# Designed miniproteins, single chains, continued (2), part 102

Each design is a single chain, and the fold is of that chain. pLDDT is the mean over its residues in the fold that is shown.

## One batch from the design tools (miniprotein)

Design m7535
Fold by ESMFold2-Fast:
Structure m7535 (fold): chain A 86 residues (1-86)
Amino acid sequence: TMEEVIKKGEDWAELAGITVEDLKDPVTREDLLDRNSKTGQVGMYIYGVAENIEKSKLTPEFFEDEERAKKAIELANEFIKHLKEK
């Protein structure tokens, strides 16, 4: 389900210690996009989750935990935004 996709993205971000603030830092963002690093492998996974969220046009109101869904969507949108800049 899409809820599972969002949760998985959050779980990966938490494992990597990645926050929305980290994605705003150009140095951290470059490391996340480096496919040759372990951090970059996690970043590519988060990108896949973010792409699925964007394609599905998800809104928080469709989830039982609306606040968690809002955070996941915000993180996903921030990740997509920075990837499109490259």
Scores: mean pLDDT 56

Design m7536
Fold by ESMFold2-Fast:
Structure m7536 (fold): chain A 90 residues (1-90)
Amino acid sequence: MDKAVQIAEEYAKKALELAKKVKNEDLRDGIRGAASGVIHVARTGSGVLEGLLRRTLDGLRDEAEKLGDENAIKAVDVLEEGLDKALATR
């Protein structure tokens, strides 16, 4: 019943470890929020929340690229992969 949530939590944990190395505080906090969002979407299966989260991840990725923060880019990529794998398990 919770395999999707377990996958989401695993990828969220990986992204949060990368977020510790992110220098920009707002970007780091955004990634932390998105990590919680991945777990919530995996738990609920809500298409509305998925759409909102994907838009948030796109915005975080764009800002990470503009700042040249490789750890932030990797954290967002990990969250996107985790979201896709969690939803594929539902």
Scores: mean pLDDT 87

Design m7537
Fold by ESMFold2-Fast:
Structure m7537 (fold): chain A 87 residues (1-87)
Amino acid sequence: MSVREKVFEVLEEMIKEMEKKAKTEEERRNVRSLRGLLDLAKKENASVEQVLNMVEARREEFIRKGDEETAELLEKAIEEIKKLMEE
């Protein structure tokens, strides 16, 4: 499995966790937004660095909105992606 494939697995697992916890329409919209980001990254053959930049931008948006729980999930995904890039 390539590093890029492992990166997408990390993001898919994070999105699944968010989807399982989503109880409001806004939370479901956030899940759909992140799925859209992942689908776009796959369609455009985005590099690992491009994917990382996209995820970091979304984390900053959630911090600005005061959604600390979602921002923390994205931060953990970013940390795992960075570890994969070092292998």
Scores: mean pLDDT 81

Design m7538
Fold by ESMFold2-Fast:
Structure m7538 (fold): chain A 84 residues (1-84)
Amino acid sequence: MTYTVTAYVFQEGDRLVGVFEIKEPGKEPVYRRAGLSEEEAKELLERAKREGTIVATATAQGETVEEAIEKAERLAVSKLLEVL
């Protein structure tokens, strides 16, 4: 089974914030951020999309959710470092 994870990084005030969108084939996306519920993570991402504060996105695939998250996070961090 292949999981597709997109890491969205956006600016909230003076801070950078990330949310993971996890997609399984045939299922609705699930949203994750440490310390937030799935609903809170989804609302935070929708606000960032609406306000145009997204500064980086990275998509990765893996045979497990954790593998796909790790790959997407690494790619997103790499993109942010290119701006510094």
Scores: mean pLDDT 80

Design m7539
Fold by ESMFold2-Fast:
Structure m7539 (fold): chain A 92 residues (1-92)
Amino acid sequence: SAEETLRALALEMLRAAARIMELLREGREEEARRLDAETLERLRPAVEELKENQVPREVLDALAARARPVRDAMAEGAPREEIERLLEEFAA
């Protein structure tokens, strides 16, 4: 379903964001930039496809709300194990 595709894309983006933030905190800026560029290139076709599908606002809002714990943990610099647990909860 479109919702499953959106959730899968969001999970991939959150995983990449978490790793990029971890690399930046470790001072590994070149690796972070490389991962960011590679992720954007890899996910671009899926993003464009979803844009054309005009996903309902309610679905997008629900997904954003579900992603909130992961986003907040990343912003606060939570340990990797906590972020991974929250990603698993998001995927469930």
Scores: mean pLDDT 81

Design m7540
Fold by ESMFold2-Fast:
Structure m7540 (fold): chain A 66 residues (1-66)
Amino acid sequence: MTVEEVLKLKVGESANLTLTKSGPLARPPKGFRMYVNGVEIPDGIDGFYYLLSLKVGDVVTLERVE
């Protein structure tokens, strides 16, 4: 899924992305909730460390809330 497809999501819609490469993910964009393998990623330092632990094959879900 492209960044443009994510930006077209309406409030209450979700998009799934399966990670194909290891690498740091940015913090969830404003107006979105982020889930990894169905687990919501908390804000702040704990969420940041969780994102650093991501591996190839993990499924990231972005849900638009605003």
Scores: mean pLDDT 66

Design m7541
Fold by ESMFold2-Fast:
Structure m7541 (fold): chain A 66 residues (1-66)
Amino acid sequence: MRRTDISGEVELTPEGVVRVTPVRSSADVPPEVVEQYTRLLQAVAEGIRRITETGDTLLPVPDWPP
């Protein structure tokens, strides 16, 4: 079996700022896949931002991905 590596991080600062770390991938991953994964992380970041603002929503809400 061959495994392709693609990863990224969503980070919440103490000030309540949510940021997405640049996606890391192996050389064989198409740019289109990296872009799709980045969009997914942005959706997750938006979810976390809403939770930090309201404090009343469960982590994470699946309804947020576009």
Scores: mean pLDDT 66

Design m7542
Fold by ESMFold2-Fast:
Structure m7542 (fold): chain A 61 residues (1-61)
Amino acid sequence: SAKAEEAYKRNYEGGKAIGEALGPEVGARMGEMQGRYAAEDDGEETGKAAAEGGRLGGLEG
């Protein structure tokens, strides 16, 4: 759904910012935790999105 897609993108971007600041390993771990806490229903998907963003942000930053 559109809401799920927006939540995924938001959590991915949040994780990416963490990764850019802290590196890929910490970014992935912190992103996953934050994504899970942001979820209303499916913490696994939002956690994965934030973890992926954190990993990639850390590698590029």
Scores: mean pLDDT 74

Design m7543
Fold by ESMFold2-Fast:
Order: structure tokens, then sequence, then C-alpha cells
Structure m7543 (fold): chain A 83 residues (1-83)
């Protein structure tokens, strides 16, 4: 349930980032940054509790959010350079 909710949140963030509306896309980017930070904090918390498998799941989701942010920044820079 908990991990399933994380995957759902990440999918909604990706949908916002892929929006043709610039404001919605920027909101998605901000949501992705906040999601990555929240996942890092939870991963550290679970690691301290010895819940290593759960900590790894949160680390994976933080990593996925950062990849999404990185891809978005590359796309935006390429769009700006061509105009």
Amino acid sequence: KEIEELTKRLKEIVKKINSKDEKTSKQGLDDAKKFAKDMDEKAKEYEKQGKLELALEYDIHAGLARIIIGVYNIIKKNEEKKK
C-alpha cells in the first residue's frame, strides 16, 4: 500500500511535467523536487530503524524523481538553445 501510493504520486508528477502548460509543467518540477527530498528523509528514517528493504524502496523513488528532473532540465535547455 505505502509503496503503491509512492508510485502513484510519481506518475501524477510526471503527468504534470509533461503538460503543455508551462505553469503546470513548472509545478510538476517543483513537486518532483519536493518528492525527492521527502523520499530521502524517509529512506534515512527507515535505515536508522533497520528497515533496509523499505529504505531502499524510498531511495529508488528519490532516484527516479531526480532522473525525471534531470531529463526535464535537458529538454528545456535544448528547447531554449534552438530559439
Scores: mean pLDDT 80

Design m7544
Fold by ESMFold2-Fast:
Parts: structure tokens; sequence; C-alpha cells
Structure m7544 (fold): chain A 74 residues (1-74)
């Protein structure tokens, strides 16, 4: 995997982490923030090379688990 691809994955994960933290702090806006997270993952998936797919699948799985935990806590 190229260095640019790794950085893109890391940056997207950091952005998702920030959005999840915001959704946890402000449940009233959770639906909007969840949509932003889905949009970021969709954009990354569209730009992903085949070499990125294993790492992308892990990121998606981790994000879905965190979102399920967030929704269960509300």
Amino acid sequence: MKEEELKKLEETEKEIDALIAQAAADPANADKLLREIEDKLTALAKEASPEMWPALKELVARTQQRLAELLAAR
C-alpha cells in the first residue's frame, strides 16, 4: 500500500473518531453526524484501490461497531 493511501485511511479514521465523539456529546444531532460518517466512508470506498480493501473493511467494521455501541447508549 502506498504512503498516500495509508495517510488517507489514517486521516479518515481520525475524522470519524471526531464525529463519533461529537455525536456522543450531542445526541440531538447524532443522526446528522452519523450521515457525515457514512458519507466519509462512502467517499473513501469509491477512491480505494484493491490493495486498500482489507484495511478499509476493518475500518468499516470498527466504525459500525462503534456506531452500534453509541446508538445502544442513547
Scores: mean pLDDT 78

Design m7545
Fold by ESMFold2-Fast:
Structure m7545 (fold): chain A 127 residues (1-127)
Amino acid sequence: EKINYEGEKKVLLLGDFSDLEKVETAIKAIAALGYTPVLTTKSAAKIAEELGVKYIYLGSLEDAYEKAIEAGVEEVVVLLEEGETIDDLKGIYRDIIEKLQKEGIPVRGVTLKELEEIVEKAKKEEE
């Protein structure tokens, strides 16, 4: 239940990437915890580059499961809206999550508010 800062943990970021501000906040939060974000879109990869964040880009969602296993992904973080759950995910996202869970990889849903709290806490620790 606690995210541990110690170690280069690879975290796969999934969810609706239409909101680039949420994606930026998620990348900042993962990086602030000392983790490496693993990304599935070119827009998210560009945000990580502009932020100077170390990242892994898998390309498309279609091969994301195989590529995530090869990349050594240790956790999946799903961007959720307030009141949404992982069970609300459909199609390819659900398929990827179920396959990764079968491999023993933990999957967690996070909201923008939770991500903003992680970023703010990390900023205070840089004082």
Scores: mean pLDDT 75

Design m7546
Fold by ESMFold2-Fast:
Structure m7546 (fold): chain A 69 residues (1-69)
Amino acid sequence: DVLAAVREARRALTSLGKGAEFDARVAKATENARSLEETQRAMAEAAIDFMEEQGLHDLAAAVRAALAA
């Protein structure tokens, strides 16, 4: 479930004080999405990129796995 994986990523980033920055990244990534599928893909991609930037590689891999399923 992509939404569940993205929600878990947000929870982890919020614990690091990065929740607001993550929310801004996701909002920017999804601003042109026209369907639920486009929104979920854009959210997952934004989550992966931001988590990789924060060094949270294992959590980024979990979001990638959910997106690929």
Scores: mean pLDDT 80

Design m7547
Fold by ESMFold2-Fast:
Structure m7547 (fold): chain A 80 residues (1-80)
Amino acid sequence: SLDEVLEKIQELALKLSMELVEKLRLVLNEVLELVEQGKFDEALKKVDEAEEEIRASDYSEEEKEAALEILKVLRDYVKS
């Protein structure tokens, strides 16, 4: 459910800097809006782009791991 997704995201976000939390919040909002519009392929592409950006970033390995887990939770939700 969306509530379970949001709860898990909130827990993982405790490991992130405020800047990274805000970045992921914007991605989450964009993806959820695309899902509401039935644009699932565009939503998944947005998640893919965010994952690549996180992997290429200068964030710590710990922050990258938590951020990528958040994006994985979001991807799994879009595919359900």
Scores: mean pLDDT 84

Design m7548
Fold by ESMFold2-Fast:
Structure m7548 (fold): chain A 67 residues (1-67)
Amino acid sequence: SAAKSTRVLVGAFDPALSDAELAARVEARWGLPVLAVERIAGTRMAYVTFPSVEAAERASRLPRSLA
């Protein structure tokens, strides 16, 4: 198996969004539950934690831009 992480890098979102709003947009876009959001300070990027390596791998195959 190539996938070893439950975290996926997501970008191009509005930095004014709360972590809960960002999680809701990710869940709506990919149809996968989000456990945690970890923002990268000074950027429009965050690590999103999914409940399994399989879920994270599925999310990573889609465009990771939320613009």
Scores: mean pLDDT 72

Design m7549
Fold by ESMFold2-Fast:
Structure m7549 (fold): chain A 93 residues (1-93)
Amino acid sequence: SLEERVDKALDELMAHLSPEDQARVRARYAELKEIASKLTEEEKREIYGDVLVTLGAHLERVRREGYTPELKAELDADLDAIIARAKELVEKK
């Protein structure tokens, strides 16, 4: 499933992160999953698709550059933006 693909990408990214950064990313993903449970199947595909693209892009950069402060800030911001959009989709119902 798309969720299984996101989980695999997340696990691969996590291997490059400190325990503190792993906890931060896991907390965001847990919040997103709770919000996504209220979405339609079409909305879930859009949101999880965006997560997969974001995680893939960050994983490629982490593999090349390491987990820099800049990548940390960008990853947190990108995940927060996806969470905000998912919340808006729930509120517009």
Scores: mean pLDDT 85

Design m7550
Fold by ESMFold2-Fast:
Structure m7550 (fold): chain A 75 residues (1-75)
Amino acid sequence: LLEKAIEHLKKGIESSTDEVTKLLLKEAIKILESEKPDLEEAIKLAKDAAKRAERAGDKETAEHARKAVEYLEKA
């Protein structure tokens, strides 16, 4: 679940052209790769990235961020 969430966050970074969306996704990955990951904070960052991408019309990045949230909420 965690590995699949990180995979989708990385795909969101690749599809996004917005630097703030990329930073939110990168921060979520850093949190999840830490020794004591704050899952709630990572979910919050991924949700913020999804909303930002959706407002920008970037459906691909928004879908990847939403998929990451789904996997994190199951973890």
Scores: mean pLDDT 83

Design m7551
Fold by ESMFold2-Fast:
Structure m7551 (fold): chain A 76 residues (1-76)
Amino acid sequence: MYKIIIERNSEESVEIEGPGLISLLLQVYRRSPESTLEILKRAKRIVAETDKIEDGEELVNLLKKAGVDVTVTIEE
């Protein structure tokens, strides 16, 4: 199981964590990209656990394409 930590330099205090969060965010993004990206841009830190490292990589790519500077740490 991988623990994916996504951190953004932001004045926001919002931290988001939970099981299946990455898969949920990707599913919502496919139906409402603009709203999902606005939510992701407001989070200072996202912590999620997954057995699929590819889901975490997809989320990071979405944030980078949206112009959000993020730091990613992956722990096993």
Scores: mean pLDDT 64

Design m7552
Fold by ESMFold2-Fast:
Structure m7552 (fold): chain A 87 residues (1-87)
Amino acid sequence: MEAEIEELKERLKRAYDVIAEFALNQSKELAERRKEAEKVAEEALRRLREAIAAGDEAARRAAAELAAHLAEIEATHGEVLTAYDEK
């Protein structure tokens, strides 16, 4: 579980780093979406750490929620992420 969570954190960081760079040249609307996504991800990570400390089924649910959120970010900003990966 810990290793899987660390992988999710690394993927989230990479996604946000790419989105942040792109946002510098984007509209106000995209910047607001990025800001909200970051807030939700940070809250999800906090809940994940709490669930892991409890050592129960909650940890699996929190990890699944975080993975779903990451997938949504990747899907929403897929074009930006694809361009980054091709470099």
Scores: mean pLDDT 64

Design m7553
Fold by ESMFold2-Fast:
Structure m7553 (fold): chain A 89 residues (1-89)
Amino acid sequence: MKVSEEEFDRDVAVALALIAAGIFKSDAINKGEEGKKPDRDLIRTVLETAEKYGVLDEAAQALIDALRDAGMTEVAEEVERIYKELKEK
């Protein structure tokens, strides 16, 4: 039943991206403009983790969508930038 374990790993990677989006949203609410600035280290860690598990496209899309839904356009743009860098290696 290795297939179910591998699917679970992919779901976990997407969940980590959504959790990261939640952290960015929380910071924007609690810290105002400071919380809206892109945390590049966190974004990079999330996307590199997703790339390691072969779910970079899914994790990046989930994170970008969640951030845009929150009106965090600058953070979403930074996620897109790092995502493109990882894809063009």
Scores: mean pLDDT 70

Design m7554
Fold by ESMFold2-Fast:
Structure m7554 (fold): chain A 79 residues (1-79)
Amino acid sequence: LEALIDGLAAALEALLAAIRAGDEEAAAAELERYRELAAELARAIESLPPEEQARAAAELEARLTPLHREIVREVAARR
């Protein structure tokens, strides 16, 4: 689970870097990787007990929300 969350964070960081660099192919590739990892993580979380699901969701939100905000800010700044 931790490794999947780390992978999602890394994919979002790479996506942010690609957006900042204006590399559309790299951004598309990282977004696809993020979607694949997100689907795998969702399946992994579904297999956990409810208490573990809540903990995993909280950790995911804490780690990915700052990156999501940066991506949104970058996109908004470029409109």
Scores: mean pLDDT 80

Design m7555
Fold by ESMFold2-Fast:
Structure m7555 (fold): chain A 121 residues (1-121)
Amino acid sequence: NAQVQALLQQAQQLLDDARIRLGRVGFDTSVTLTAASERLPEISPLASQAVLALSQSGDSDEAGETALRLLEETARKAYELDREVGEELERSLRRFRDALSDYRSAQRQAQDLRAQADALR
């Protein structure tokens, strides 16, 4: 059925686009974290954990929350040590939070489209 195929393709495209964006923002955030760790060695263990969590952030809701929490903790600690570095990490945190929110919205929209496809038999 052409309508079922169109809905499934739309669902997949939404997920692929959101996943690519989340991956790109996560990569950019990882670059910022690495540079921050070079300026503030004290945050390096947290930044390394955040980088790993960012690479996995699209795998599950729990992985996304773990990445967000670790990034928040890293930004907070950086801000206490160096305001400029902390503010840069806070900006990266906001961009990542937005990308993760958009990814979750895309997942819900894709589920709705798949449910519509199933209802068409």
Scores: mean pLDDT 87

Design m7556
Fold by ESMFold2-Fast:
Structure m7556 (fold): chain A 75 residues (1-75)
Amino acid sequence: MGPLMSELGGLIRDAGASPKSLGLLGEFIDAAVAGDKEEAQREGKKLIELLKEEGVSQSTINQVQKLIDELIRLT
């Protein structure tokens, strides 16, 4: 896993990630590794919306969004 993927996983875990959030993170990573930009964008959006629903701080959500955007750009 690249440094950005490790940082994203750590940030989500530190935010008190649910099993559902970790599942969506896995789906996002799988899509990004597969080179499927459209699927990565869909799964990334689902992850962000779930983090908002779980009450994760806007500051943490902004950091997660930046990492998702960078990973999609590299896909």
Scores: mean pLDDT 82

Design m7557
Fold by ESMFold2-Fast:
Structure m7557 (fold): chain A 73 residues (1-73)
Amino acid sequence: MVPVSEDLERVLAGAEQMRELGLSAPSPEQARQWLLYVARELREAAASSTDPEIRERLLAEAERFEAEAASLP
C-alpha cells in the first residue's frame, strides 16, 4: 500500500466535516447546494495538484459528494 500524504488526509478530513454540516442542513436543497460546493472545491484542488495519486483521491471524493447530492430527495 502506498502511504497517502498528511496534507491529503487533512483535506479529506475537512471534506468529511463539510459533508456532515451539509447533511445536517435544515432542507434537502441546502444540503445539495453545500455538497456540490464542497465537490467543486475538491475538483479545483485536484486540478491544482501535480501528484496523480492526490488528484485521483480528490476527484474520487468529489464524485462521492456529487453522487450523494444527486441522491437527496
Scores: mean pLDDT 75

Design m7558
Fold by ESMFold2-Fast:
Structure m7558 (fold): chain A 63 residues (1-63)
Amino acid sequence: SSALAEAAREAIEAALKAAGAEVLDLTVSVNDDGRVVARVRAPTVESLLLAARAVEALNAQLA
């Protein structure tokens, strides 16, 4: 749902900000299985990994 995608984006952005990670672009959606999917553009592999961890942590809570 759009509400879940918006909440997920806010949670991911907060986690990245707290970790000091830089993100150039972040698009968050929810697939047909109710899983959060993020498309991330970042200047470093470290920032991409932090984003991936945030998405995985959120999906674990939704399972």
Scores: mean pLDDT 80

Design m7559
Fold by ESMFold2-Fast:
Structure m7559 (fold): chain A 68 residues (1-68)
Amino acid sequence: SAADLAAEGRALFEEAKRLAAEGRLDEAQTLGVRGAILLQEAGLDDEALALSKEVGEAMHAAERRLAE
């Protein structure tokens, strides 16, 4: 169902943000992409874009933290 797709997509984005905070950037990117696809299939395109931006910001913050 669309509700099941939305729940799974949101769970993947929360996991992606945790992985980004841990510096596991490739895994964060992979889960973020999967989360976006599931939310788009659920018809939640704006939420998919907003959460993709959050994952990107978390990855950028982790990269800057690791730069020294």
Scores: mean pLDDT 87

Design m7560
Fold by ESMFold2-Fast:
Structure m7560 (fold): chain A 60 residues (1-60)
Amino acid sequence: AEEAAKAAEAGDSEAALRLGQEGARRGDSGGMGAFVGGHEGIKLGDPELAARGARAGLAA
């Protein structure tokens, strides 16, 4: 989960998505939030949005 947020902060929205998916597979609710936030940023082609989404998911 936190690793997904770090990847998103680096502007690597694909890494953020991948790490979020990993957390979700392990039953990590924070990982699911990071996955959803990162995925939305990737769909829009906006790495900054991906970073914000991942952080919001981890904070929830």
Scores: mean pLDDT 61

Design m7561
Fold by ESMFold2-Fast:
Structure m7561 (fold): chain A 66 residues (1-66)
Amino acid sequence: GPGAEAARRLAEEIGGVRLSEEVAERVAKQVHDGRGGGAGAALVNLGGLSAEQASAVIRGLYELGV
């Protein structure tokens, strides 16, 4: 969906990493549900981003209204 596409784009732009579709969908759903901590954990543990990069991705998703 649009949220997963935005998560993949932001992870590539901020962290230089390509999220799998499953991880991108999980991150978008966690952000949509107001679970920023869950989204951050998925970005770090499954996406390979740093905590700082994960925070930037989550901020970008909130700014896009995901």
Scores: mean pLDDT 86

Design m7562
Fold by ESMFold2-Fast:
Structure m7562 (fold): chain A 113 residues (1-113)
Amino acid sequence: EELLKELEEMVDEIAEKYGLTPEQREILRRVARFLSKVSSNRAGDILLALHLYVFYNLADLTPEQRELLQKAFIKVSLDENFLKNIKRDDIVDKLEFMRKVLESLAKALKELT
């Protein structure tokens, strides 16, 4: 519950910073709500959970929102600087790692359409 509040505040800050549309902001908010439920502090677990949400959770997003999020996630996954040194079992500061994930997704969403 505390983590959800912090992540929702992050989404609002990031959406303003990158000038996201209401639709892009809603996609990012859905991702943040999902991430708030991830109990692991391991980078690989957080990324796997997000991958499963993006490609296999068909109920939380419209087909159009899911397609845009999938494109954004693929773009972020190809960003050499963000993911370059992350190992599956790396222990991360969960809040700071999720901030980086959300900000990278926001930037990708902004650039895609």
Scores: mean pLDDT 80

Design m7563
Fold by ESMFold2-Fast:
Structure m7563 (fold): chain A 114 residues (1-114)
Amino acid sequence: DLLELALAFARGTDLPVAVMLDDEMVFLDPRVLELLGMSEEEVRELARELVKEAREAGFNEKGTLVMVRTLRARDGRELPVTVVSVRIVVDGEEHVLSVLGLGEDFVEIVTPPK
């Protein structure tokens, strides 16, 4: 299923990622905390705001969206964040699955594919 594939990607990638199911963070790479200089609570709130902003941009006709933004880390570094969201069905109910990746490498993987 798509949630398990997203979690497998998150666990297996060398990229600092987080995975959200609706408003709940279901995976967080600890490197995200280190790169941003933020607590887990601060990152969870930031992720909710990013997913909300992405949803306001709108899903395409296939129920997917991609958004890229620049975040400022606590030490002043600027880092790109890519939000990829898709509508999924989990246990018979519709949800939104979001993968958030930090850094230029994640942007390159998502746009364009090779």
Scores: mean pLDDT 76

Design m7564
Fold by ESMFold2-Fast:
Structure m7564 (fold): chain A 98 residues (1-98)
Amino acid sequence: MEEMKERLQKKVEEQAERVHKAVEEGKVKEQGVAEVEELFDLYEEVALLIAEHFGIREEVERELAARRAKLAANAKPVKFGEEEFEALEELRRLVEEL
């Protein structure tokens, strides 16, 4: 748990700094599906760790697979904004609770 927690915490922190700098520099732009998938990958890692703790990993894994399929089907650029910051802040909090 501890090594994975530190790894996830570092990834969330790096992503948060990247988004924050882009907004501060006024360089908020349309992002590709790849950037959205990176954020989803972080959610997946955190969600699966929490699910393992509660013994419901398989159920959560199935739900995440369905959401990932929908993300791929809607492959359109998204903009960084306040929702991205809120999502990263929640991920940060969840990782700290691990």
Scores: mean pLDDT 60

Design m7565
Fold by ESMFold2-Fast:
Structure m7565 (fold): chain A 99 residues (1-99)
Amino acid sequence: MSKEIEREVELSTLAIAVAVAKVNLERGKVDVEEFKKLVEILKKRIEEMKEKGYISEEEAEELKELLDKALKAVEEGNIKEALEHLDKLLEKLSELAER
C-alpha cells in the first residue's frame, strides 16, 4: 500500500517535470544546458525507481532512451522532434501509472 503510493508519487513527479519542460520548449524558454541538467536529474530519478522496484530494467531503459532522444533533438535545434519524444515519454509514464 505505502510502496504503491510512493510509486505513484514518483511517476507523477516525473510526468509533471516532463510536462513543464514540454511547455517551456513550446514557448522558446529552454536553455540547452538547463535542459541537459534536467535530463540528468530525471535519469537519476528513473534509476532510483528501478532500484526500488517501482519499474523494470526494460522500462527504465525505455524512459532514459526517450530522454536522450529529446536532449539530442534540443541540441540539434529540432524542437518539434524533441516535443514528439517528450510526448512519447508522457504516454509511457501514463501506461506505467496504470500498473
Scores: mean pLDDT 85

Design m7566
Fold by ESMFold2-Fast:
Structure m7566 (fold): chain A 111 residues (1-111)
Amino acid sequence: GEELVRKGFEAYAKGDYDTAIEYFKKALEELPKDHPSRLLVYQILVDLLIKQKKFEEALKLIEEMYNLGLDTLNLVLVQLARDYAQKIANDPNTPEEIKKKAEELLKKLGY
């Protein structure tokens, strides 16, 4: 888990964003649910997925963040997930079909 987080940041620092995404995804699979590094990994991974227009993966990850936040009573994760879903829904550059999916996700997230 932690080794994969380090490798993700090394790739990110080199501008190798595709490699960074793969390491961060693997890190989230291995890290304990309450691991403190999850918050930072989620933030970077969601931002990278949005920049690469991988919106379906970003929305899925946002829903996972929300559910984890509820399960671990991490209200920062809960609010961050809502903020990211709202950012995607409200961005004028987001494709219309993705906006609809983000709006449906926001309803599930209590928005």
Scores: mean pLDDT 85

Design m7567
Fold by ESMFold2-Fast:
Structure m7567 (fold): chain A 93 residues (1-93)
Amino acid sequence: SDAENAALAARLRELAETDEAAFRELLARLAAELGLAETEEERELLAEAALAAYRAARLLKEEERAGRVTPEAREAVERARRLALEYQRLRER
């Protein structure tokens, strides 16, 4: 349901900031259920990409609040993009 998906998304965001180990464990379980990662290397790279994406999103929200761009947010976005591309390429091998 939309409510269950929203609660799960909120939990993943919370764990990304507070408990990286629990974030990785929950994401690995979901990835297995959804067929998003079949190997340990794919699971690890997916977790790194997802954590980078959450960090980039947080920093972009801080930029919006401040009304200016920051080097930290730009670097976070670039890292998230690179890791997402690496994950996609690994899945295509």
Scores: mean pLDDT 83

Design m7568
Fold by ESMFold2-Fast:
Structure m7568 (fold): chain A 95 residues (1-95)
Amino acid sequence: MGEELSEAGKELAKEGLENAIEALKEKIEEVEKALENPPEKKERELLIIEAKMVIIAAKTELALAERAGVDKEKLEELRKLIKELEEKVRELEEA
């Protein structure tokens, strides 16, 4: 079997995944607060854009981490958080 990523590549993928999990958790909290206490329309629109950017970044880190062979538990946590943020963003857009 060939080595799919160098050791440095695996370390970067793990760091990226951990950073993505943190960013998703923070953005989920911000969106939840906006759903409970709706901000001004422009601020809500900016939050939606920011959340979508975090989702795109997280999906990229997920793909890299899967290829790097990062722990299944961490991959499942990231997938769960991505879905949760996507659902909350949809709810905020419909508000």
Scores: mean pLDDT 82

